# Ledger of designs, part 9: designed miniproteins, single chains, continued (5)

Each design is a single chain, and the fold is of that chain. pLDDT is the mean over its residues in the fold that is shown.

## One batch from the design tools (miniprotein)

Design m16299
Fold by ESMFold2-Fast:
Structure m16299 (fold): chain A 76 residues (1-76)
Amino acid sequence: MLAEEAARAAERTLEAAEELAKLAGPEVAEAVEALRAELPALAAELARLPEEEQRAAIEYLRRLEEHLRRLTEELR
């Protein structure tokens, strides 16, 4: 289901952001933790979007995950 794919993409993106936050310091870690707390509400909103919007969100999140992982490698 698209909503489940969007939720998984969001979770993977948050995992990438959490790895970046370990290098960026406590203020960024706090911001990422706040986003994680909002994830269930964001997933519910994504599930209400039309399928085209859900697919666009999934693609955006996958690209963002890759960018965050590259930034983490560059900062190591």
Scores: mean pLDDT 78

Design m16300
Fold by ESMFold2-Fast:
Structure m16300 (fold): chain A 68 residues (1-68)
Amino acid sequence: SPLDAELARLFAEARRLLDEMIAQGKVDLATRFAVQVADLLAAHDAGLPKEEVLRRLRELIEQMRKEL
């Protein structure tokens, strides 16, 4: 589905940003964001609607970009 493709793309982008933080030596920051990404994945698995996961993931990615 289009939502599944977009979720996969955004989780891949979040992982890419975490890798960039680690590459820049921002390991503590990357760890804090990794916990937030993992919590969102767990919430999705627990039944959080895909639209809400997309909204929260987009907000999280925007926060991560500001810290790079």
Scores: mean pLDDT 89

Design m16301
Fold by ESMFold2-Fast:
Structure m16301 (fold): chain A 97 residues (1-97)
Amino acid sequence: SSSRQQQMQRRQRNSSRSGAQSHIQAARVDIDRARRGIRSGSWSVSDILRIVDRAIDRANQGRQSASRDSDNGSDLQQQADDVIQEANRVRDDAIRG
């Protein structure tokens, strides 16, 4: 029974880590898209803000998934926090025009 609990916890940890990495990576992709939109001048401020909001939501999902990983959750949470900070800078840049 202990081995089954360890296998279930390991599967949950592997799934949480994979989920966290996936959400954080998706958030980074959204931030890169928002930055390209600002540089190209072809995207409206509202379109950029929508992508930034999505990136923040995805980074928060990654942070929540990371909190379930007792071994490496701290590093993944830091990566999610870094993405959220970057998203807020991109938001500020879009608003300032």
Scores: mean pLDDT 77

Design m16302
Fold by ESMFold2-Fast:
Structure m16302 (fold): chain A 61 residues (1-61)
Amino acid sequence: SEKKLKLGNKALNEGDYETAIKYYTEAVKEDPKNKQALMNLAMTYVRMGKYEEAKKVAAKI
């Protein structure tokens, strides 16, 4: 959802990558084709060193 995407963006800006992943994952569950949420989720996984998770998410874009 748009609201969960915004909450994820706020967490990402605050450096709270775990909270950002939580909200981006919820946004993707509500809209699996939300390209912005998928891109931001993949980027957040990269910043956490979770490259396998990032690759799986990026494949959906």
Scores: mean pLDDT 85

Design m16303
Fold by ESMFold2-Fast:
Structure m16303 (fold): chain A 82 residues (1-82)
Amino acid sequence: SMEEVILRARLLAVKGGATLARRWIERNPETPEEVRERVREVEELVRRAEELLESDPEEAARLLDEAGELLAEVDRELLELA
């Protein structure tokens, strides 16, 4: 379905963003703990969304929305640190 295609595309996009944020933090040990905690939360939300993708797509979509919002906050904070 179109909804399934969109949800899978959103998962890949958020997962990609989380991976880039993780790599940046690993290369920048001075990253504030608050930013590291947000990245860990994004990673956990992505993991849960991926697990629920086929069994509970509505909850997976909600988790991806939450992960996306947190990732946007991380991206803003990383931009200020650069």
Scores: mean pLDDT 87

Design m16304
Fold by ESMFold2-Fast:
Structure m16304 (fold): chain A 66 residues (1-66)
Amino acid sequence: SMASFRATLDGIVAEAKATGDEKATKEVEELVRKALEAAAAGDWASAREYYFQAVKVVKEAKEKKE
């Protein structure tokens, strides 16, 4: 559901913030916004792509922090 997707995106934003990387956090917030906009438009393929891009940003930020 859209509510479940929003909860998942809220989780990835929280993970980004936990890294302390402000640039990564801002990029994740932008990708989450785009994912929600795509999902609201019925474009779930793009919504999933933006979500996976956000996951990659968080992973890379964690790797930079050790």
Scores: mean pLDDT 83

Design m16305
Fold by ESMFold2-Fast:
Structure m16305 (fold): chain A 89 residues (1-89)
Amino acid sequence: AIKEAAKLLREAADTLERMVDGDLEEAAKRAEELMSKAAEAGKKASPLIGQSLEALREAVVRLIREGPEGTRQAATMFRTMARNLESLA
């Protein structure tokens, strides 16, 4: 469960890094989908992990829609979260 959530967050970071100079609306949609899957996987390990990821969903989507700089920051956040979750597994 935790390893699955971490993997999905790494996929979100990789996706955002590939799309930073492209369609940011599509990037936001893909990040939202991957965050929802990560939250569901995280919830199986701990309700608090799932709720925390769910709560960040809107903020991350807004950050991506702010532009390339926000998209890079969102990717960095996903990588940091994935590393922290992986350290718990």
Scores: mean pLDDT 79

Design m16306
Fold by ESMFold2-Fast:
Structure m16306 (fold): chain A 87 residues (1-87)
Amino acid sequence: SAETRRLLSHLAALLRWMIANLDRLSQEAAINLMNYVLGLAREIAARTGDESLVRLAEEILEAVRNGDWERARELAEELVARLEALR
């Protein structure tokens, strides 16, 4: 649907912005952003049935909570690639 495509594009744009700004984000800001991303991923999963988006978003959030910025970047890039494949 048009709404699902809009959500996919919005989530991909947010993740790209986060990847570009990871070195400038506080851990608290990154956690807050990832909670918002997780909410969007859950809405997309409810519409598409693709729970892998939710699992990737949860893994990124855990990497951020653990201060594993390289893992967070790798997982965020993987999530962006999956979102691009769905558009």
Scores: mean pLDDT 86

Design m16307
Fold by ESMFold2-Fast:
Structure m16307 (fold): chain A 75 residues (1-75)
Amino acid sequence: MMPLSPEELELLGRALAEISAEVTAVYDEAVAAGLSDAEISARTAAVEDALLAALRAEHPQLAAALDALRARARA
């Protein structure tokens, strides 16, 4: 099978960078609010999952690549 196009790779890279920036912003806000480590982890994980789900829904062609990355991280 052909790999992702250069445009799709650029889109994926930009989307992942935006997700990382948003998760970092949520983390900083939670720390400033004095939340517990467990609450910070839950909040950042929820935001990351929601943004990844939105990316999959908007760009189904990227879903397989995201699933492969997630499976590799757990293995």
Scores: mean pLDDT 77

Design m16308
Fold by ESMFold2-Fast:
Structure m16308 (fold): chain A 60 residues (1-60)
Amino acid sequence: AISAAEAFALGGQLMHERGIDPSKLSLEEARRIVREACERAGKTVSDEAIEQAAKGLLKC
């Protein structure tokens, strides 16, 4: 499984590609984006890493 830092990087890149504003995201939407980004990359990710990455995206 990938780390929360790698999941955060993948989620942030997907948001940038799609022009998504992190200030307009709910935590639920951030979790969905992180999960989708990891699936696109073919990476396995734990629910804990998704939570940490999603919270990181909202705090930037």
Scores: mean pLDDT 79

Design m16309
Fold by ESMFold2-Fast:
Structure m16309 (fold): chain A 64 residues (1-64)
Amino acid sequence: MEEIKERQEKLKKEPDEVDELILQARIAIEEGKLDEATEHALKFLSFTQEVKREDVLAGLKSTL
């Protein structure tokens, strides 16, 4: 719990970092590296179940 809260505070201070994580996940998906893409997606969701989930799902579907 404490770890998640610390990550949430970091996201508020450094929004650019969140955008970077999304970009990395999208690149991995586009290159067909599903293992890396899923790891990035899980790392996103580990901050909070709500943060950027829609962007992650949109990225996954865009590969189809």
Scores: mean pLDDT 59

Design m16311
Fold by ESMFold2-Fast:
Parts: C-alpha cells; sequence; structure tokens
Structure m16311 (fold): chain A 109 residues (1-109)
C-alpha cells in the first residue's frame, strides 16, 4: 500500500537558550483517496532519533526553519525507508519552531 507519512515536530527554546521537543506526531495519508488516518504511535527508537536530530538542527544558527524542516525530511526518509521527501515546511512563531514533513512510502499489505 502506498501512503504518505506526515510527521509533525515542534520545538521551543527554554529560558537558558536550549531547544526541547514540545511535540512530535505522525499520521498516514492514503495516496489514492487522500484520507488522513488517526495519529499513530511512533516507534520509540525513531522518536528518539528524530528528537535528537531536531534539537541538533534547531541549535544550528546558520539554518532557517525551512532548512531545518528539509533536513528533518531527509532523516524521516532514512528512518522509515521512504521513497522520497514529498514536502517539508518549517516555521517559527514566538520562539517555537514547527516542522511538517511528508514522505512517500510503501507499507506491506
Amino acid sequence: MEVYLITFISLKKDAEGKYTVTGIGVQLRDAETGEIGPELELPEEHKKKLEETAIELAEDPSLTPQQIAEKLGEKVQELFGAKEVVDASGGERNGELSAIVEVRLELPE
């Protein structure tokens, strides 16, 4: 089954200037119908690797929120064995950084 894995990641800078992950979630979108399923439980190992990568990227002052999202998309592709990064969107608002990444992958039937 071909699906799009939508990954949501949010980070906040604390009072000491350190970033922490405030939210992470994943959903599947059916490639044929476009229907979005319920939020899925992310495997703990994948969650940890994504959180570590997100913090590392957020702490790089040379990267824009959009570039952080694009690099997170590459990490999601690597972790899930996805065929491609379809979309990556990053933004910052009031000291909170948000990234939405969509990758195309094939699930076993």
Scores: mean pLDDT 79

Design m16312
Fold by ESMFold2-Fast:
Structure m16312 (fold): chain A 68 residues (1-68)
Amino acid sequence: ATPTLLLKPIDDENVLVTNTGPLTITFGSGIVLKPGESKVLTKLELLLPATADGKEIDIKKITTIDYS
């Protein structure tokens, strides 16, 4: 299964992050995002390595950005 994220920028520092994929994602900040869950993360938190199913993921490769 492939992890996927939807990111909606809120301001210069904060992003609404939604896990649109089937795998739980753990960010390097310690934040856990389950499938279908949304949380506000800082841009700095998104720069830390993330994992899904015990494997490191490249957030940029799994991300769609919503500019609406």
Scores: mean pLDDT 84

Design m16313
Fold by ESMFold2-Fast:
Structure m16313 (fold): chain A 58 residues (1-58)
Amino acid sequence: SLDDAIAFLERQAKRALEEGDLRTAALAYFGMGELYRIKGDYEKAEEYYRRGRELLEQ
């Protein structure tokens, strides 16, 4: 399901951040943004897109 995919990406982002892998974490955030957009949750989609971009600006 979309919710299972989001939960998977959330765990991947958390692990990547713990390992200092900002690129992998950003990709997981972009993936979550896309899934929230598909669900029609545009506010959460925008939040995750922003978080992903911020990680790549470091």
Scores: mean pLDDT 88

Design m16314
Fold by ESMFold2-Fast:
Structure m16314 (fold): chain A 73 residues (1-73)
Amino acid sequence: SPEEILALKKRALELVREAYKALEEGDYEKAREKIEELKKIAKQLSKSDDPEAQQFAEELRETIKLLEEELEK
């Protein structure tokens, strides 16, 4: 449903903020938890028949890659 897709997008944006905050605080375990949840949301959105949801999932995967690169430093 459009409401479900919107809720997933909102949750993803909140998780991105939380992941960056955790990285800034040196809480790498918390950052990994947030990244794992982001991966689940990206996978769910990519399975949607909505092209906008699929596009958001691809953008989210790019953000996830950047977050994972910060964890490897």
Scores: mean pLDDT 87

Design m16315
Fold by ESMFold2-Fast:
Structure m16315 (fold): chain A 74 residues (1-74)
Amino acid sequence: SDAEEARKLIAKGNELFNQGKYEEAVKLYDEALKLASGELRAQALRNKGVSLFKLGKYEEAEKLLQEAQALLAA
């Protein structure tokens, strides 16, 4: 299912994040976002946002964190 595939992509992204490979992690979170909805989408947006923060892309990170909060508030 799309949800199962999204979870696997998020898990792979988290592995890359833990290795300090933030740009590669962002790519996997972007693939997860094509498949994810609800809480999974919020998780992928949050993890992408944190990765962008590590890359110094603060404005982009802030937007994604706001999008994740909006999804969780709905």
Scores: mean pLDDT 88

Design m16316
Fold by ESMFold2-Fast:
Parts: C-alpha cells; structure tokens; sequence
Structure m16316 (fold): chain A 71 residues (1-71)
C-alpha cells in the first residue's frame, strides 16, 4: 500500500504521480492523478495529452479523442 504520498501543491506534482502509475501499468491511478493535474491547472497541456493516452489504453477511444483535442 502507498506509504502516505505527499500531497502535491502543483499540477506538475500531480502529473508526476500520474506518470509513475502509468509506467507501472496502473491506468486507473494514472487517470486519477492526471485528472488532478488538470483540475489544478487546466492549461497543463502534458496532462491533457497523457489523459488521452490513458483513455486510449483503457479502450475508451471517444474520451481519448476528446482529451487529445484539449492538448
């Protein structure tokens, strides 16, 4: 189980958590943390792009296209 993850106060911090889970193949956690990054900073283009990739990997191509369009 996670050992009390630091609460990132930035879009970059949330994005890095998303990247870590994506690398591990935990697509649901990656989606969650990338969404947190976008909620914190909607102009954070890399988070929109990577959310698109997560939805594509989850098989939700319609949501993937929507998120890619925001990137």
Amino acid sequence: IPELLEDPKSAEGWYRLGQSYYRLGDLESARYYYQKAIDFDPTFTEAWRNLGKVYEDLGDTEKAAEYYAKA
Scores: mean pLDDT 78

Design m16317
Fold by ESMFold2-Fast:
Structure m16317 (fold): chain A 55 residues (1-55)
Amino acid sequence: SPAEKARAAVDKLLADPGLSLETVIRFLEWELSHETDPEVRAVLEERIAELRAQL
């Protein structure tokens, strides 16, 4: 599903040792600003909230 693909893409970004948590959050916020699929938007909003709680 689009939601499963979005979760996998976020997990891949988080697994990248070259990316800081703050950089990942900024990338996801940029993606969310251009995303029109409500299922994908929900995944991005949830993940951004979870990651921000870790700061």
Scores: mean pLDDT 83

Design m16318
Fold by ESMFold2-Fast:
Structure m16318 (fold): chain A 99 residues (1-99)
Amino acid sequence: SEERKKIILEGLQKLIESAKSLLQLYLKLVTDPELKEKIQQLLKQLEQAKSVEEQVQLFLQFTEQVKKMEIKSEIEQQVKDELLDLKKTIEKLLSIYNS
């Protein structure tokens, strides 16, 4: 169990690092000021977070807010869809971690 948790935590860390890279890219593509602000806030919070588990929870909270946002353009829809897909991947891995 403990060895498995370490492997999964490393996997979650790599997913969060990928999420940060994607969020930086999305920040350059997004024109909606509300989505831009939420991405900037999340990037700040992820930098300040003290653990991978905290980073995961911050990302999941962010994606729940994004899920409720109005779609204003095709690029914003693509950004939303990619963020929600990453959420699903992280939730699956987190479920195994908490088992």
Scores: mean pLDDT 83

Design m16319
Fold by ESMFold2-Fast:
Structure m16319 (fold): chain A 73 residues (1-73)
Amino acid sequence: MEEEVEKKVKELLEKAKAALEAGNYAEAAKLYREAYEVARAYMLENRDRFSQEEIAAFEAHAAAHLAALEALA
């Protein structure tokens, strides 16, 4: 399950990076948001493997990164 989630997140992040390199900021933001949503859902489902501090740090990072990308779109 973790391996499957990691693979999906990596695929979304690679697509997001390609969109960003092409100057497609709106598509990059969408793909990064999807990747973060998948990762967040996994962390929340597996709270015994992640501290509340780790989840909070991840959400803060994701929110800041998405805000920056959406400002460029």
Scores: mean pLDDT 80

Design m16320
Fold by ESMFold2-Fast:
Structure m16320 (fold): chain A 58 residues (1-58)
Amino acid sequence: MTKEELYEKFKKYLLEIEGFSEKAAEEGAKTYVKLYFEEGQSEKEAWDKGLEIAKKLD
């Protein structure tokens, strides 16, 4: 899975499953991808942080 594919997949999850706003979903997905691909955090830690950011912005 590419960085772009991971971003789109998580953004879709935040929008369609969690029901967050477009802005919240974008920022959550950006955080998730950055932490997982660029900073080497576990997928679970990156996911949880991305979800946290989306919740704060929604």
Scores: mean pLDDT 82

Design m16321
Fold by ESMFold2-Fast:
Structure m16321 (fold): chain A 64 residues (1-64)
Amino acid sequence: SSEEERRRREINRLEMEIGSLEVARAMYRLSARKDPSKKEEYEKKIKELEEKIKKLEKELEALR
């Protein structure tokens, strides 16, 4: 049905967004190790990404 197709598209969108945020988080973790002088800045970005991931994961679970 069109409703099932809409739900599937939304699930796929959320999964892709979560994946992109996880990649960004991994990149900031690597950057924090390479440049300790910016560690606090990168740790703040990591925390922001983790909060966004949690929110999207909750939305994803609500659709399942």
Scores: mean pLDDT 87

Design m16322
Fold by ESMFold2-Fast:
Structure m16322 (fold): chain A 56 residues (1-56)
Amino acid sequence: MSPYERAREAVRRGDLATVRELAPQLSTEQLEELGVLAVILGREEIAAYLAALARS
């Protein structure tokens, strides 16, 4: 499974630790897509983390 698919599953589970581990392997576009998913799922902490990282 790709880093992106593993990160998507981690977002669905609310697993911030796994998202943090995989984030350096993701493109800015992938970080933005996961941030939107996190907002939709109510994963506020993960959404904030991904949004901040995508803007860096």
Scores: mean pLDDT 85

Design m16323
Fold by ESMFold2-Fast:
Structure m16323 (fold): chain A 98 residues (1-98)
Amino acid sequence: GPVKEVAEALRIIGALLEAELDVKNGTAPSPEEAIKLAKEYLEKGDLVNALYWLHVAYLQGGDKEELIELVNEIIRKAKELGHKSVLKFAEQLLKEIE
């Protein structure tokens, strides 16, 4: 319902802001490590953490082709599982990477 969708959106917004702060503060891992972590969370079905690590990888200058493949996999799983807020933010991130 709407309350669950709003709660998910707020968690994603918080995660994306944390990613930006971690990158600015120099506390974020390498883009390669961030991509690895994003894939691990994606395999576990944790799409919010997968999106967080994908955003870290993007901000750190990760490989564009790998980022596009990974964000499309997140989009696919978000559609399958009905995670509307994850889908919206993943589609926005895809436009920023392209």
Scores: mean pLDDT 86

Design m16324
Fold by ESMFold2-Fast:
Structure m16324 (fold): chain A 68 residues (1-68)
Amino acid sequence: MMEKIRKAGELYEQGKYEEAIRLLMEATGLSELEAGDVLDSASGLHIYKGKSMVEGLEESTLSLLAQR
């Protein structure tokens, strides 16, 4: 799971947003809408907290999964 989440963050940093969403869905079982929300959250952490997209995606994904 973690390796695929990190890879999704790398794809997002490369501008491959559709591939990042797809990989995140495969890694976590999230819907496309949920994966998009996680990416938006991670982007906020990147822009406002200075975290990498990989770190932001790990934190946001684990937070969402913990709420299930």
Scores: mean pLDDT 76

Design m16325
Fold by ESMFold2-Fast:
Structure m16325 (fold): chain A 74 residues (1-74)
Amino acid sequence: MAAEVTAEEIAEAARAYAKETGVSLEEMAEQLRRRAEELREMAREFEAAGDLEKAAEARAGAEALERAAEELAA
């Protein structure tokens, strides 16, 4: 299975963490977008190496993080 964590789960965890720590949702969204960009780069490297399973997992993770970031920033 390529991705088990949903954008909804990530957004819920990020909101809970922000409430506990006083970090803004905007700062959490920025952190999630940064992680999503890193995963997209890793996915491209995996695909170039022929590791399609890891490439698919990294892309799915990046999409979930990006959607969670959009949810937090809205």
Scores: mean pLDDT 79

Design m16326
Fold by ESMFold2-Fast:
Structure m16326 (fold): chain A 83 residues (1-83)
Amino acid sequence: MEEARRRLETNPALAETAAGMLLIAGEVEYDRGDLEGAAASYERAIELAPEDSPLRKKALLNLAKVYEALGDLEKAAEYRAKA
């Protein structure tokens, strides 16, 4: 429960907003062909997004798509299963 308390103390509304911005940044990076940048942005969005949020699920699916494009089918399947 220390992690949940830490997230509350660091303002969860700002964390969720940051996750949404990172999801958009990852989408832009992916569209531009920056697969490594997209992966990093989606991973950070997953860290900041609340559990069971639509943002987290979308970030997981988009990260799976990035790994599929990179040829890492095992990681792609793992992230799809988590979504």
Scores: mean pLDDT 78

Design m16327
Fold by ESMFold2-Fast:
Structure m16327 (fold): chain A 59 residues (1-59)
Amino acid sequence: PPNPSGKPVPPLSPGARYAGESLREIGEKLDEAFKKAKEIAKKTGKSVGEAFLEEVKKL
């Protein structure tokens, strides 16, 4: 890919890049599920843990 002048991006090995992105995606999905569970708990009166399990189940 073209490398814009003045800001070189460090290349990662294919394995390292793939693993890093996978871990980040999992973390972000869990954070979103937890945030959504907290909103559902407020709306329905369920526990955050119960709502979180329902959201994780949909993933």
Scores: mean pLDDT 69

Design m16328
Fold by ESMFold2-Fast:
Parts: structure tokens; C-alpha cells; sequence
Structure m16328 (fold): chain A 77 residues (1-77)
């Protein structure tokens, strides 16, 4: 019961971290391009942001966060 709760919380935390990495990468690319919002990003710039988010998650987030991030990106495309 407690163990199942901890696993569920960890899964949710990995998903939230993945969303954080994606959002930060999108905002960083938008800022680099001088855009007011990441909603103004071109398809090419969004691809660059996705790659940046994955690279950052691989460095600092760990494999579960990378897996969650790849799932989110796949559903967005």
C-alpha cells in the first residue's frame, strides 16, 4: 500500500519534471529567437527545443525523466 503510493508519486514526479524540462527548453529557444512566447516557435525551433530538453534531462534528470519526456514529445507530434 505505502510502496504502491511511493511508486505512483515517483511516476507523477518524473512526468512533472519532464514537463519542466520541455517548458524550460521551449522558453530558452524562444528567448534566443527574440520571441514573446514559445507558442510563436517554428516547427524547426520546436524540434531544437525538444532535443535540448532531452539532452538536459539525460544530463540532470535521469533515465525515467528522459523516458517520460520522449513520451510527451511523441504525443505532441
Amino acid sequence: MEEERKEAIRWMADELLAVGYLTEALLDIAKEKGLKSFNELSEEDREKAYQLAIERAERDGGPEVVEALKRIIEKEK
Scores: mean pLDDT 78

Design m16329
Fold by ESMFold2-Fast:
Structure m16329 (fold): chain A 88 residues (1-88)
Amino acid sequence: GTARLTLYRDGKLVGEAELGPGTYEGTFTATEEGTYTFTVTNLGDEPVTLTLYKNGKLVGQATAAPGGSASVTFTAKPGETYKLVVEI
């Protein structure tokens, strides 16, 4: 399947990517203070799971059903680093 990953800061879209099948791991570093939201929109036929970690601890996790969307929201300060895992 495929999914669309979007990043919002304080309710404004600041980034997006289209992802194919598989497991994606990435590092996100906040450049500005704000409330950040990662949203995954599932364009496939299998569930997609979004997981966010900070310093090895779970911050949030959400699963999008086929055709659905799911989000993880968090507050960050400049320089704070998070690990993002998307399973498609």
Scores: mean pLDDT 83

Design m16331
Fold by ESMFold2-Fast:
Structure m16331 (fold): chain A 109 residues (1-109)
Amino acid sequence: TEAYKKGQEYLKKGKAALKAGDYQKAIEYFEKAAEAYRAAGTADGLAGAGRALVLAGAAYAQLGDDAKAAEYYARAAAAYREAAALSTDPARAARYQAAADVAAANAAG
C-alpha cells in the first residue's frame, strides 16, 4: 500500500539520520515511519511499526534517555504482538512474537 511505502521511506530517512548522529531527527523519522506502517493495516505494517519504534528506542538510549528508550521498546513489543496476532502464517507469527520478546526484554533493562 501507499502507507507501507511511506513507512519504508521514513524508515530509510531515520536510519540515515541515525548514521549521521542526528538522534533527534532520527526519532522524528522513526515516529513518522511507525505511523505510516500502522496506517497500512496489515501484520507486516505493524511489524514495520515495531521495528521503527525499536530504532527510536535505540536512538533515545544513545541520547542517554533510558526512560524514553524503555517506553519505545515497550511500544515496539506491543506492535510486534499485534503483528503476530494478525498473522495467518504460524512461522511469521512466531518471528513477530520473538521480536516482541526481545523488545520487551530491552524495555526491562
Scores: mean pLDDT 91

Design m16332
Fold by ESMFold2-Fast:
Structure m16332 (fold): chain A 78 residues (1-78)
Amino acid sequence: SSLIAQADALIAQAQRLKQQGDYRGAADLMERAGRLYREAGDLGGAADAFDSAATLYEQAGDTERAEELRRRAEELAA
C-alpha cells in the first residue's frame, strides 16, 4: 500500500539522520512512520516504529516524549 511505502521511506530517511547524529530528526520521522503503519492497519509495524522513535527521543534528551511513545507501542502490541 502507499501508506506502507511512505512509512518505509521515512524509516530509511530516519536511519540516515541517525547516522549523521540527528537523533531528534530521526525520532520525528520514525514517529511519522508509526502513524502511517497504524493508519494502514499494520499494528506491529506501528509498535516497532514508535518504540524505535522512543529510543531516539531518549538519545535526543526528550524523555517525556519517549515515555509517551513507549506507552503507545505497548497499547498497539496488546
Scores: mean pLDDT 89

Design m16333
Fold by ESMFold2-Fast:
Structure m16333 (fold): chain A 64 residues (1-64)
Amino acid sequence: STPVQKLVAASLLAIGARIEGSDELFDEIVELLVEAGVSEEIAEEAARYGLEGGSILKKVDELL
């Protein structure tokens, strides 16, 4: 998978988790972001933001 595909997958997982009301996907979202080349610190902040209803892509862009 390309880094872009992993960023999109992380974003879709966060949206899916919000729709289903599941908090269990944090580690999977972080792993996808790290594999896409995002640092672990930024990945954790972006994943948290995404699960709270924000845009993962926007948060990653802001923190890079």
Scores: mean pLDDT 80

Design m16334
Fold by ESMFold2-Fast:
Structure m16334 (fold): chain A 93 residues (1-93)
Amino acid sequence: SMMKREEGLKLLGKALSYASKGDFDKAFELLDEAAKLLGEDHPDVLTALGEVYYLQGDYDKAIEYYEKALAVDPEHGRARTLLELAKKKKEEA
């Protein structure tokens, strides 16, 4: 459904906004809602989970979720870019 996809993607954007403000509990709540609309294995959901872990400084989990996103969609440009950034941060940490 186009409506479920649009609502799910909007929830991902809101989740990342809350995560950028340090409200990780709200970010994970919104990610769970998005996953219910898009599917838990949706590459955009997996990428957003990785982004929230990255913002927490959990680079190992960020890498894990970006790799899961790329296992579903090898051409997912955002997941590929963020994976390289997370790997670099892990080497610097």
Scores: mean pLDDT 90

Design m16335
Fold by ESMFold2-Fast:
Structure m16335 (fold): chain A 77 residues (1-77)
Amino acid sequence: MSKEEKLEELKEEAERGIRELKEGESFLVEVPEELRDKETSEELLKHIAEEANRRGLVLLPTLDKEGALAMATVSRL
């Protein structure tokens, strides 16, 4: 699977998990190492943020030591 294919697959997984969230639930998006670069991190974080914001959800990103997205937690409080 290419890096581009992995990114699209992860976006689809994130959208599905976010869509199914109920009150008190959290969904964790774990970013694989091959997607932990600035450009991919910005694209993925923007996508997750747009989906979370559209639904009034809380987004907590976790960055690695280089500033790339390692993990995103989306919660319905």
Scores: mean pLDDT 81

